# Designed miniproteins, single chains: the designs that were tried, part 77

Each design is a single chain, and the fold is of that chain. pLDDT is the mean over its residues in the fold that is shown.

## One batch from the design tools (miniprotein)

Design m2682
Fold by ESMFold2-Fast:
Structure m2682 (fold): chain A 99 residues (1-99)
Amino acid sequence: SPVKLEEQRAKLLKQIDELEAVFEKQKILTPELRKALDELKEAIKNNDWAKFYEALVKLIQTVVKVLKDLGISLSADEQALLDKIIAELEKLAEKEKEE
């Protein structure tokens, strides 16, 4: 139902905000990473499933680049949160295609 889909989007947006807070605490929230997170949030808010995938790929690439450039590794918990958000976003994109 539309209501259940909105609940899933709201939960995912909250998880992305939690990930952004983690990156800020680790001092890795660069302008590039912030932009990638903002683009992902906008895609989710606009219910644009094609843009969800594009924004997700860009986020992953930006995270990998920032971590490599700064010589920083995510903790197991931080990596698990990122992996969970990715999995939930992929499931949301699949449901949008089926409707």
Scores: mean pLDDT 72

Design m2683
Fold by ESMFold2-Fast:
Structure m2683 (fold): chain A 60 residues (1-60)
Amino acid sequence: EETEKNQKLVRAGKKLQEALDEARATGPEAVEKVREMQRKIAELAKAGKWDEAYKLAEEG
């Protein structure tokens, strides 16, 4: 069961990396938005809301 959570973490990490690359091409304002998303994701993860954290990462 932890394996599935680990796969979601890996996917979220890749999605965030893609979002960062896209944001860099768009401009500094987009990069700032991605960094704000990363902070929200970290707070959701700390609160145990992993599903919401993954959902936010997938939307980015």
Scores: mean pLDDT 73

Design m2684
Fold by ESMFold2-Fast:
Structure m2684 (fold): chain A 59 residues (1-59)
Amino acid sequence: DDRREQLSTQLAKHVSLSTQLRDQGIELSKIDSQRGQQLFQQSDQHQQQADQLGQQIAS
């Protein structure tokens, strides 16, 4: 239970960060395409971490 709760908390943090970075990337890409792309890459990294944590929770 404690381990699953820790993984769930980390998953939620990575999902939240991914969403925030993606939203910021969309807004920033309208002004600076290169900086927007950097935020999208960071968002994708956090999404990949969330996906891995989700797999561990589901196992």
Scores: mean pLDDT 84

Design m2685
Fold by ESMFold2-Fast:
Structure m2685 (fold): chain A 94 residues (1-94)
Amino acid sequence: SLAEEMAKLDREEQIEVLKKKLEEQLKKDKELLEKELEENHDKETVEMKKELIEKTVELTLKYFENPEEYTPEEVVKEFQEFARKLEEELEKKK
């Protein structure tokens, strides 16, 4: 399992493995969302999902790199503020 492989690595190596896996997952998720955008199902919703995925990965990596500097509550708050601003920008385009 990933957890068993991670347990054998030091903290810096664990962070690097997580970064690579999150970057690979983000790339796959973006490619899937771009395919949905090309199929013209809902361009605004697809774009919002892309930005939320990117922000989720960004905040997750920040927390893993500096867990002492960020509380879970602060990470959630930053994500909620980002989501709120994104929704407001999409509403303004209507």
Scores: mean pLDDT 67

Design m2686
Fold by ESMFold2-Fast:
Structure m2686 (fold): chain A 95 residues (1-95)
Amino acid sequence: MREKIIEHLEKALEAIKADPVISNTPEAKRLISMIEEAIEKAKKGELTEEDLQRVIDAVESLINFYKQFGIETPNLERALDHVKEALELLKKEKE
């Protein structure tokens, strides 16, 4: 259902913005823009699995970057879970 896909993407956006350390980084701002673009595409019915996979890859890359320095990113992990749920819902809508 499109509304649930948008809801999960909005929750992912909120999770990233809630991180006081990461949210102001250039990498987080780029990720925020990618998720905002995905929300707009979802509203237009233009959202693809490839769009969501690109967001997932970007979040995972950022989590792995911080893990190399021993930094845990629970807000990024919550955002990742929400984007993965959006992808599963989008796959169901195409069946």
Scores: mean pLDDT 82

Design m2687
Fold by ESMFold2-Fast:
Structure m2687 (fold): chain A 90 residues (1-90)
Amino acid sequence: SELELKVLELMKEVKDALLNEAPVAEIERLIERLLAEAKKVFDEETYRELEELAREAIAALRAGDWERARALVEELGEKVVEEVEKLRNS
């Protein structure tokens, strides 16, 4: 669906911004946009799991812990892909 594609595109933008060491505020904005679109696509339980990972990633970015932020963004990305695949196979 268009909404699922939008979530995947925003997830890629978050990863690319992190890889390019974009300003923390820009990465936070992209993560917030990702969560807004994810809320339209996923059930409440799945959304809460993504929101928790995103919250932890934002906290790591604000603390200057880029290693932890990268690990959490990778986990968030894996969870997004997994949950989109579940929707496509249902």
Scores: mean pLDDT 87

Design m2688
Fold by ESMFold2-Fast:
Structure m2688 (fold): chain A 80 residues (1-80)
Amino acid sequence: MEKIEEVKKYAEEMKQRLLELADEAGLPDAFKENLLDVFDEHAKRIIEKVKTENISLEEAKKELDRVFQALEEAIRIAKK
């Protein structure tokens, strides 16, 4: 379904941005691995909600935006 593919692409783009931010912040590989594991767990749950038609594409993107913002803040705190 188109919605699932679009959410997956959106999540993959966010994952790439998180990796770039963590690399730019000079964070260790262990931190990056944990960051990605947290993101992947949330993204998996959001994608599952789209698959079961429990949420819209727009809602899924908003949930991913919230996860991204939380992890971006974690990177900012860890850089300090």
Scores: mean pLDDT 82

Design m2689
Fold by ESMFold2-Fast:
Structure m2689 (fold): chain A 62 residues (1-62)
Amino acid sequence: SSRRDVLSGREATVRTASGLDFASSTLRRIARELGVSVSALRNDPQLEAQALLDWMDRQENA
């Protein structure tokens, strides 16, 4: 198609800038905690990496 909606699409498994794969639902929860969209999170590799490290730290202590 002439229109591309891939930017608005979502994936079941998302490959992060850190080289880790996370479920789309997990990334959505992380993005919500930061007050941003999943697309915004994925568009900012540094923010994504920081959010993932923080999330993993919370999982470790849970």
Scores: mean pLDDT 66

Design m2690
Fold by ESMFold2-Fast:
Structure m2690 (fold): chain A 80 residues (1-80)
Amino acid sequence: SAERAREAEREALRRYLTEGWSPEEAAQFVADRLGISLEAFRKAREARRLLAQGMSLREAAERVGISPATLSRRLALLAD
């Protein structure tokens, strides 16, 4: 859920600031907490950025190389 994603991102940021985690380790932690691969998480985040720039769900999905249905499911883990 979006709440779990926000919780995971806050915990990853805390560990990044206090325990010397790399940005890659922080991203892997969030992906693991959401139950998806690091690659799936990166694609979902890139697509979310494209949507924020005014792209449609279909166009964002095409840009990251997944179906709109798959992207919609993954975005539900990251945002409301």
Scores: mean pLDDT 75

Design m2691
Fold by ESMFold2-Fast:
Structure m2691 (fold): chain A 100 residues (1-100)
Amino acid sequence: SPIEELLEEAIKLEEELLELFEKTPEVPQSWVDAERTIVETLRKELEAGTLSKAQAIGLLHFLAQLERELAAQSKNPEVKEALEKHAERLEEIRRKLEEI
């Protein structure tokens, strides 16, 4: 399904962010734990096949906003830049979902 393909792209972005958080000592453990929960939840939702297009759009918008808020709080330039770029990519995926 085109929705499943776009959700896989979003999950891969979140997995990349989790790896960066785990490798960065300055990232709080609470951020690592939250990102892991996001990845696990998204994988579960994808496996269940129960996410509607509207729910997926709302979720990606929420995640992009969350990542921008974390970027504003980050003191590490690499983490800040990664969060800002990931938020932009999540919004691109959301736009593609809206076009289906």
Scores: mean pLDDT 86

Design m2692
Fold by ESMFold2-Fast:
Structure m2692 (fold): chain A 89 residues (1-89)
Amino acid sequence: EEPLLAATMALIAAAFGYRQALSSGDEEKANALREAMDLAVKGIEAVEKGDYETAAEYFERASEIARQAGDDTVARVFEKAAETVRKAL
């Protein structure tokens, strides 16, 4: 899988999770997923610059934040993005 595609899919998954958390009134989860989205944007920027190591670190951090917030689905997508980016090194 292409690194930029994996990174973009992770951001989309986090955005969807963020919207669901907002609609359910889960402010703690929404705040955590917004932080994960900010990290995903930085990860995408790093992928575009060819800095795959930095990109993987951002996605790994985003995965941990999503997991701690209880969103295993978003966490797995970020974990997959980090793995895909590390394989491109």
Scores: mean pLDDT 86

Design m2693
Fold by ESMFold2-Fast:
Structure m2693 (fold): chain A 70 residues (1-70)
Amino acid sequence: MEEIRKLVAELREAARRLAEALGMSEEQKKQLEEEIERLEQWALEHEDPEEAKSILREAIAHIEAGIAAL
């Protein structure tokens, strides 16, 4: 569970950097934060913590790759 919370924190940071790089509006940033909150709740309640961590790591990697491609 601690690892899931750390990964969600990393996801929030990566998503914030991506949103800034893409010039997202404040409304889009709020929607993104709400999606991350829903994903955090899902991951914390997911029956397979290794699967949840894998999905979070993949999401972070995709966002970081997107930033690097800019």
Scores: mean pLDDT 80

Design m2694
Fold by ESMFold2-Fast:
Structure m2694 (fold): chain A 82 residues (1-82)
Amino acid sequence: MKYSKEEIEREIRIALGRIALSVFKLTISKTEDREEVTKAVNEVLLSLGQEPLEEVASDEEMLERLGEAYAKHLGVSVEELE
């Protein structure tokens, strides 16, 4: 075994964050209803203890906010997720 327990746990957290962000990126890009997608993103942000978006945001802004929220929740950097 070449990795420590801490390294393995970190890699799992990074993988989970990447999977979540990839799913959100796909869902946001396919959703034409901007109000519904903003509502869904806000539900996730609130579940992660983050502030909701006050107004309808761009796809890029939603993904940046989700990336920051997951990075904080998982204890990793935003750069490690995307």
Scores: mean pLDDT 78

Design m2695
Fold by ESMFold2-Fast:
Structure m2695 (fold): chain A 70 residues (1-70)
Amino acid sequence: SAVAAITAEALRAHLPDEAADTVLAALREFAATGSVSAEQEAAVRALEPALAAAEDGIIAEGERLAAAHL
């Protein structure tokens, strides 16, 4: 979906590729099943400080992409 593509691009713009991939994998599983594995939850929790530090940049990039594509 356009929302999924925008989310992926915004995360990759502001996080290291491995961190962005971890978050995106958890989001995809949650969208498909309504849940995430304990391993995915722990991995995302470990990234909370990096996500908090990048939050404004991720939001701004997501809004820019949404304006261009939605």
Scores: mean pLDDT 80

Design m2696
Fold by ESMFold2-Fast:
Structure m2696 (fold): chain A 64 residues (1-64)
Amino acid sequence: GARERALAVAKEAGFSEERAEKVVEGAQTLVRELGPERAVQMLVREGFPEEAARAIVEEAAATL
């Protein structure tokens, strides 16, 4: 499902299982509050490559 893909992208980016879950949860909250474009920008500022940030946000948005 969408959440499984989001977790896989976070793990591929080098995050542990626990960190991956927190990143996905954070992305869902950011999408709900700020929308997908601003959520991507926030993840990029946290050190994610833009491609990874965009994929995580898109998968998180699909789970909402």
Scores: mean pLDDT 78

Design m2697
Fold by ESMFold2-Fast:
Structure m2697 (fold): chain A 97 residues (1-97)
Amino acid sequence: SIEKIKEAVDKMIEKVRELAEREGLSPETVERIVRTLKAAGDAIIGMVENGEITLEEAKELLKQVADFIVNELRRSGASDEAVEELKKEIDKIIDEL
């Protein structure tokens, strides 16, 4: 399931980049948000690998990270509609783990 968590984080990053391009966000803002998501994802993966947390706990942490990312995109000028759709897509990616 570690490989599936890595794939989920990569899909989340792809969805964030797609939304950012569509919404016209600055490259600097996009890279900051992507770096945050990648760092949080790597930390969660490490916690699962060393047995600190379960897959279910990792899913909950990823949802918290997604909520933070969604709020950052909204603050950066993304529309409410686009952000709500992204949240649904990300929740689906996480739920399929």
Scores: mean pLDDT 87

Design m2698
Fold by ESMFold2-Fast:
Structure m2698 (fold): chain A 87 residues (1-87)
Amino acid sequence: KSVTFEVEKETLVKLLEENPEATVKEIILKAAELAGVKLSEEEIENLIGFEFLNSGLGLKVSETAKEALERLETLVSEETLTIKVLY
């Protein structure tokens, strides 16, 4: 299963910068919630990964916010990111 949502790169970068010790899973779920997408606890437990459809960047659920931030700043040039959540 999957769900797709859009988030501004600036919003995602800010969430990652404010939470450097959080996992990518925690940050992307927060971004999805802000975009009006809600996942159940069971769907959250079954998360496989995340894909940025505009950039080809894939993020792992276990990756740290700091690691993701470094990659996002250098690899993604889009102002708005389309993120596919896999569960």
Scores: mean pLDDT 73

Design m2699
Fold by ESMFold2-Fast:
Structure m2699 (fold): chain A 68 residues (1-68)
Amino acid sequence: SLEENKKFVRELMEKHGIPEEVTKRVLEESNTLGETLQLLSEIHKTSDEELRQRIQKVMREISSRLIE
């Protein structure tokens, strides 16, 4: 469900230390895990090295869930 996907993304981003501003943007601008990955890929390109590494970890976990 939309609510379960948003909860999963929020908890995952908190687990990997993603800034609240980035988490809020992703949750407001994406509704599916595929859309979340696409938006995170965009944010990743403009992020500093430390944030980029954290976003990559989040993207890997979302990708793993989508393959199921």
Scores: mean pLDDT 83

Design m2700
Fold by ESMFold2-Fast:
Structure m2700 (fold): chain A 86 residues (1-86)
Amino acid sequence: AIEQVAAEVTNKTKEILEDSHASDSLLRKVGTGHYLLGNALAEDTSNPLNREEAIEYYQLAKKAFERLGDADAVEEIDRSIARLKA
């Protein structure tokens, strides 16, 4: 149930990020939600799959905040990605 919901949310997020008419409030919720999911996965990097998934969620969050023009949020997310790739 939870895994299926996560997959559906990720797929819907990709659709929203491709929709030029997506509202700023929707993009901010999508960005924030995926950033929090990335952080949760990043807390346990003993499993390489958690690290790869955290990076994917951070990339989706970054795209949402790039569309919002939120440079500070994008920079914070880039730092989080860099820490996981190190």
Scores: mean pLDDT 79

Design m2701
Fold by ESMFold2-Fast:
Formats: sequence, structure tokens, C-alpha cells
Structure m2701 (fold): chain A 88 residues (1-88)
Amino acid sequence: SMEEIEKKLKEMRDKLIGEVTADAQAVREKAKGLSEEERQKLWDEFMDRVLERLKKFIEEAKKLGAPEELIMKAAQDVVRAAVDVLNA
């Protein structure tokens, strides 16, 4: 059912948010005491990992039959959570 798909999508999103926010917190800690160039490199590498995780998430969500609109909204929630940790 659509409700079951939405529930699974939310569970997958929440798990990915947890993984991405933990990675973001680790990046933020490593960035302390580094040069501006070194911090930018850490941020770029972190964003590459986020994009790779999101690509896998989108493919898995499509296999569940989740609507594109819901998948994109969930992906946006993940990106927002990561950015909020880095800007804390």
C-alpha cells in the first residue's frame, strides 16, 4: 500500500539522516584548527559522500515504488540535516 511505502521511505530517510549527521559531526570536529583550504577539502569530500549515499537512497526508494516527489522531499531533508550540523 502507499502508506507502507511512505513508512518505509521515512524509516530509510531517518536512518540516512543519522548516518549523514554523524559523518557531518566528525567532519566538523576534524575541521577545528585546520586551515581554510584544508577545511574546504574536508567539506568537499564530505559532500561527495553525501551525494553517493543519496544516489543509493534514491535507487532503493524507486525500487520500493515511492513517488518521485516524496523521494526528492526525503533527499532534501537529508541534505538539510547535514548542512544544519555543519553550520551549528
Scores: mean pLDDT 87

Design m2702
Fold by ESMFold2-Fast:
Structure m2702 (fold): chain A 80 residues (1-80)
Amino acid sequence: KKSLEEQYEEIKKLYEEIAPTLSELDQEIAKSIVDQVEELVENKASEEEIKEFIEYLKELSKTLSGKIKEFIEKVVKILE
């Protein structure tokens, strides 16, 4: 299993690749997610805290569509 730091690097790269293709609002949502993953890395989050964040992202993805939903689903897959 990849470390949380390695997972953050993958998520950041995905964000950089998709951000130019997203609406301004969806860019803000995606950046908020990236910033939250950075906080998990900085705080050395437990497996339980990471699991809670994954559950949050899964619920958020149900309310969204298109490229932003695909981004969130990929972030979930990286963190699992």
Scores: mean pLDDT 86

Design m2703
Fold by ESMFold2-Fast:
Structure m2703 (fold): chain A 63 residues (1-63)
Amino acid sequence: MLREYAEKLKERMLKNLKERGYSDEEAEEKVRKQLELIGKSLLSLPNPKLQELGKIYLELAKS
C-alpha cells in the first residue's frame, strides 16, 4: 500500500510537470530531487514508520 501510493505519487508529479510544459528530462530530474529530499527528511526522523516510508521514496528516486 505505501509503495503503491508512493509510485502513484511519482507518476502524478511527472505527469503534472509535463502538462505544465517541462520536458521529460526536466520533469524526471525534478521528481527525483523531490523524492530524494522527502526520503532523506523522513529517514532523519526517529519514527520507524516514517523511516520505512523514506526508504520507499529513496528507492523510487533511483528508479
Scores: mean pLDDT 80

Design m2704
Fold by ESMFold2-Fast:
Structure m2704 (fold): chain A 88 residues (1-88)
Amino acid sequence: RARELARRAREVAKRALEEALKRDDVELMALAEGVIALAEAVEAGDLSKLPSLAETLRQLARRAKEAGLDDLARAAEEVARAVEEYLA
């Protein structure tokens, strides 16, 4: 379900935002805020945002990995893959 994928994305992004604030990681913060905004749009019924949500989650996963946040990176990759599979 698209709304459930968006909810999962938002929860991952909230965790990313908390970590970004602790680390003063402006890039991770911006990516987390972007995922939250895209997830909110999808939950409101704008399914056209799903490809952007998957792409931004992939970018968040890469940044989280660079920051040593391996569990967060894995969670973001899992949600991105689930969105990509939904779109296939």
Scores: mean pLDDT 88

Design m2705
Fold by ESMFold2-Fast:
Structure m2705 (fold): chain A 97 residues (1-97)
Amino acid sequence: MSKEELEEEVDVAMVVLDLSVIKLAAEKGAEPKEIVEGIERATKRAVEAIKKMSKEHAEELAKLAKEILEEIKEITKDNPEVVEAVERAIKEIEEAV
């Protein structure tokens, strides 16, 4: 594995970790505003990483990020602000690949 490939794998892992922490916060009843702000920060980081990495890692990151975002949407389905933030995040990630 090259140093660049390792750095891309670390970027994938970090975005997945960020979104997993947001999912855990949602499950524990964190304020909707905090969940939205978390999603927006993680999405910006994911989009920046995707644009700089190989297509294979970009597709993997997009797939994993969308999976966790859909899980957050299900947990927070009764909160329109969080649902809209998730849908926007998925769209921005798909457009970045």
Scores: mean pLDDT 86

Design m2706
Fold by ESMFold2-Fast:
Structure m2706 (fold): chain A 93 residues (1-93)
Amino acid sequence: MEEERERKREILEQLLKDGSLAPETQAKVREALERGEIDEALQIVKDHYLKRAEIAYKDGDKETADEIIDRFAQTFGLSEEEKEELRKKVEEK
């Protein structure tokens, strides 16, 4: 799906420009984008956000975990259902 890949690529490039990702994650995302592996780059960002949300939730900071999930959902334009599924995955850990 060319249209969806182009949209995801733009979002990923914006995240790299904003410096919101950890340096290690930023390097991996950049390498994946250079190879045209948009889905791989997206998965790297998703894993980064899910890991951070999981850590916050386990630390008892549900508000921070929710904020991380909300930020990811807003950035990638996720539906309410997709956002709820991410929240459940974090809580089930």
Scores: mean pLDDT 76

Design m2707
Fold by ESMFold2-Fast:
Order: sequence, then C-alpha cells, then structure tokens
Structure m2707 (fold): chain A 65 residues (1-65)
Amino acid sequence: MDEETLDREVQEALALIEFAIAKNDIEKGIDVEESLKTMERAAQRLREIDPELGAEVEAELEKIK
C-alpha cells in the first residue's frame, strides 16, 4: 500500500469519526450548530474520498437537519 492510499484511508477514518462524534453531540444537545457544520464538512470529505459512503452519510445528515 502506497502513501497516497494510506492517506486516503486515514482521511476517511478521521471524517467518519468526526461525523459520529458530531452526530452524538447533536443527539445530546451539545454545540448543535457547530456539530452540524462538522457533520457537513465530514460528509463532503467522505463524498470526495468514497462517493457511495459520502452519499450515505449525507442522507443521515439530511434526516438530522
């Protein structure tokens, strides 16, 4: 596995973690506006890395809005 592939996997994992944390924070009523922005940024990054996964997390975001 080359460095480019590793960077992509790391970025995907980080975006998924940020999305999950922000979603949990919204469910608890913590920093809802900032958490929504975090989810939107994470979903955008995921769409660029993995369009299928990105579309799935965007659908989850739309249900939360």
Scores: mean pLDDT 78

Design m2708
Fold by ESMFold2-Fast:
Structure m2708 (fold): chain A 65 residues (1-65)
Amino acid sequence: SAQEEMRDRLAKLVLTYPGISEEERLALVEAVRAYPEPITSRADLLRLPGVGEALADALAARLGL
C-alpha cells in the first residue's frame, strides 16, 4: 500500500540520516513502526516522538511531502 511504502521510505531515511545519533535514529524507527495514524504529510511527521520542526522539514523534503 502507499502507506506501507511511505513508512518503508521514512524508516530508510531515518536509518541513514546523518544529523541524529544512532540511539535517536533507532528510537525514531520504532516510533514510525508503532505510529497508529497514517503518515501522509509534514504535519504527521511532527506527531512522531522526537521529531522537531527542522527534522520534520528535512524528512518531508526527502519524502516529497
Scores: mean pLDDT 78

Design m2709
Fold by ESMFold2-Fast:
Structure m2709 (fold): chain A 70 residues (1-70)
Amino acid sequence: SRADQIVQRIRRRVRGSPRASLQQIFDVLVNDMGIDRSTATRIVIQIRRSVNGSPYASISQIRDVLDRFF
């Protein structure tokens, strides 16, 4: 799925870290995956809500949000 492709790109960017920053996630969505800034912003806002405002999200938390969009 597209969500799987995005997760794989995030995993590469964080070099096997279990977490990604919201900025790293946004950069992958926009720069690597070609997702428009408006959609990427909505995705990152939902990730931020799922992590109670933390600047970092786990790969599983990111995937759960991406599955709602893709």
Scores: mean pLDDT 87

Design m2710
Fold by ESMFold2-Fast:
Structure m2710 (fold): chain A 74 residues (1-74)
Amino acid sequence: GEPVPLEKLLEEAEKTGVVSHEEILLTRRAAELLREFRERFSEEIREELVRLVEEREGPEAGEEARRALDEYAE
């Protein structure tokens, strides 16, 4: 699978017993969904979407769209 720094942290946390097995599974699922979302949007597509929203709905709508996309890209 594609290496994710978070996965190494999850392995260490599981080894030390700091988190439950359920929390590890939930965290892995969240990371998986975030990766799937990133794969669907290149930076070029993101910038174009923000630009189109800004042109049609105004600068405030463009800023909101950028925040939403950046939230998923992190």
Scores: mean pLDDT 67

Design m2711
Fold by ESMFold2-Fast:
Structure m2711 (fold): chain A 74 residues (1-74)
Amino acid sequence: AVVGALQKALDALKAGNEREASIYATAAGILAVSRADEHPELVELVRKAISALNAGDIETAEKYLAEAQAVEAA
């Protein structure tokens, strides 16, 4: 769910839809915090991904999305 929300935020940003990107980024942040007891590293990775998305840094956002995927797969 966290990775899915981050992916949708990234896709929305690539499409130039900043409002939709913000909505999905917020959802990813809430979902990461709700899982902090199980996946504390996920909160930090999501924060870094959201920061990159807010800066328009698609490459850095994709990097942190991939790291978040690895955490959820473990």
Scores: mean pLDDT 78

Design m2712
Fold by ESMFold2-Fast:
Structure m2712 (fold): chain A 70 residues (1-70)
Amino acid sequence: MLVEVTRTVTVPRSEDPWPAIQRATEESGREVREAYPGHEVRLKDVVARTTRADDETVTFEVTSTFEVTP
């Protein structure tokens, strides 16, 4: 089955947002693995959407899709 987890990350505009997006995806993966013990969990897709931006920071909603198999 497919499981989606959404996390919000805020990053300074001067920084590469990718490390923060990767960290959010890793945290989501841990949450899914804890929810489905004994299952195989594979990352299938990551979508990051900008929800807010100001002169100092940008906020992203990071939606990670996982395939969970018995």
Scores: mean pLDDT 85

Design m2713
Fold by ESMFold2-Fast:
Structure m2713 (fold): chain A 81 residues (1-81)
Amino acid sequence: DLRLARIGAGRLGAGLARQAGAIAGESPEVQEQEAQRLIDLAENGTPEDLLAALREQADRMAEGETAPLGEALRGAAQQLA
């Protein structure tokens, strides 16, 4: 079911965003805001908006200590395309 797949992708993206934020030294509030944005897009946004947001998040993780998490997120986004 496309809706369940979208919700699953949003939750996966939220978890990876929290982990990357923690590694990057972001505040818990910023980590939660980024995670909640992905969840909200998965539940209430379009599939295209969610895919774009997941790709943007992966690009932000592409450098430094978060690079492996960014690659995992990019792989997950590609499976939804």
Scores: mean pLDDT 75

Design m2714
Fold by ESMFold2-Fast:
Structure m2714 (fold): chain A 65 residues (1-65)
Amino acid sequence: SAAAEEELRKADTLEWMIDQGAVTESEAKAIIEELRKRAEELLPVDPATAQRLLEKIRQIEEKLK
């Protein structure tokens, strides 16, 4: 779905910002929390893209100290 793909783009942007040091750990965690809520909301509508979003969130969390 367009909504789920939009959230994936937001996750990709967050990963890029973390890699650039452009966002604090606290700010990154707040955005991750919002993305996770959106993924859970999208899971019954678009499970495939929602699962991709959750996997992306997991990868981003692994980059945070």
Scores: mean pLDDT 83

Design m2715
Fold by ESMFold2-Fast:
Structure m2715 (fold): chain A 104 residues (1-104)
Amino acid sequence: GKEGGEAAYKGGEYAAKGGLENMKASKDSSLGTGLAIAGIGDAVEGRLAAEKGDGKRAYEAGKGAYITGKQVVDLSKSKEAKDYGKKGIEGGKKGIELGKKEAA
């Protein structure tokens, strides 16, 4: 739960930063704002999973960070947003793998 939650927290943080870069690059800030809020939520769930040693919660937070990171990559034209989205995907994948191991 701890390591998976920390990975998901970092993934959510990066996905949120990607959403903020999307917002800066766009005339319409609504999409980037939504992605940033989603990434913050993923990060909060990852942190709580890490603090409680909850592997199942870490797995779910990792899935969230992975999905949000993919959306940042797919929906952004900004290189900075895409780079953060890719880091969100990496953190999410680690959260999934580690969360599964700690849930067993």
Scores: mean pLDDT 86

Design m2716
Fold by ESMFold2-Fast:
Structure m2716 (fold): chain A 65 residues (1-65)
Amino acid sequence: DIEKNIEIILLNAESFLKMKGYSQEQIDAVIEKLREEAERLAKEGKSTQDISFELSRLLFKFVEE
């Protein structure tokens, strides 16, 4: 189930941001953007692997200032 896989990816991203010391407001904002992108990619028929890769790329950009 792609929706379940997306939720797992987002939970892992939230855990990563908490470990990096981001505030809850910053985490919520980043996760919302990642969720929006994941839903767009899923609608376009992208695989869980492709979605995971793209979300990791976006997460990396948010961590770099």
Scores: mean pLDDT 82

Design m2717
Fold by ESMFold2-Fast:
Structure m2717 (fold): chain A 100 residues (1-100)
Amino acid sequence: KVEEIVELRKKIAELASKDPEKFGSLDVSDVLPEAFEAYKIIDPDKKTITVADLEAYLARLGENPELAEEIVKKLGMESFEDFELRAYKKILEYLEKIYS
């Protein structure tokens, strides 16, 4: 799983480097609704979530294992790694579709 997450992040970074401005501002609220709902646990006033917002959120959860565990449990997921894997996989699928 960790190796898969690293590979997904590498591919995302490669696609992002083609158009960084477009990448960061992409609205992914409808692409991964469960991640948006998880984000609202920290910021309930948030109306949309961008790729940049989601990446920053995942990074902060990675730095805070206790918070990550609470979020993962609330979403009904097995682990934070499963959450990361799903999130990055959906982002990559979306980016490949819009850049292909």
Scores: mean pLDDT 74

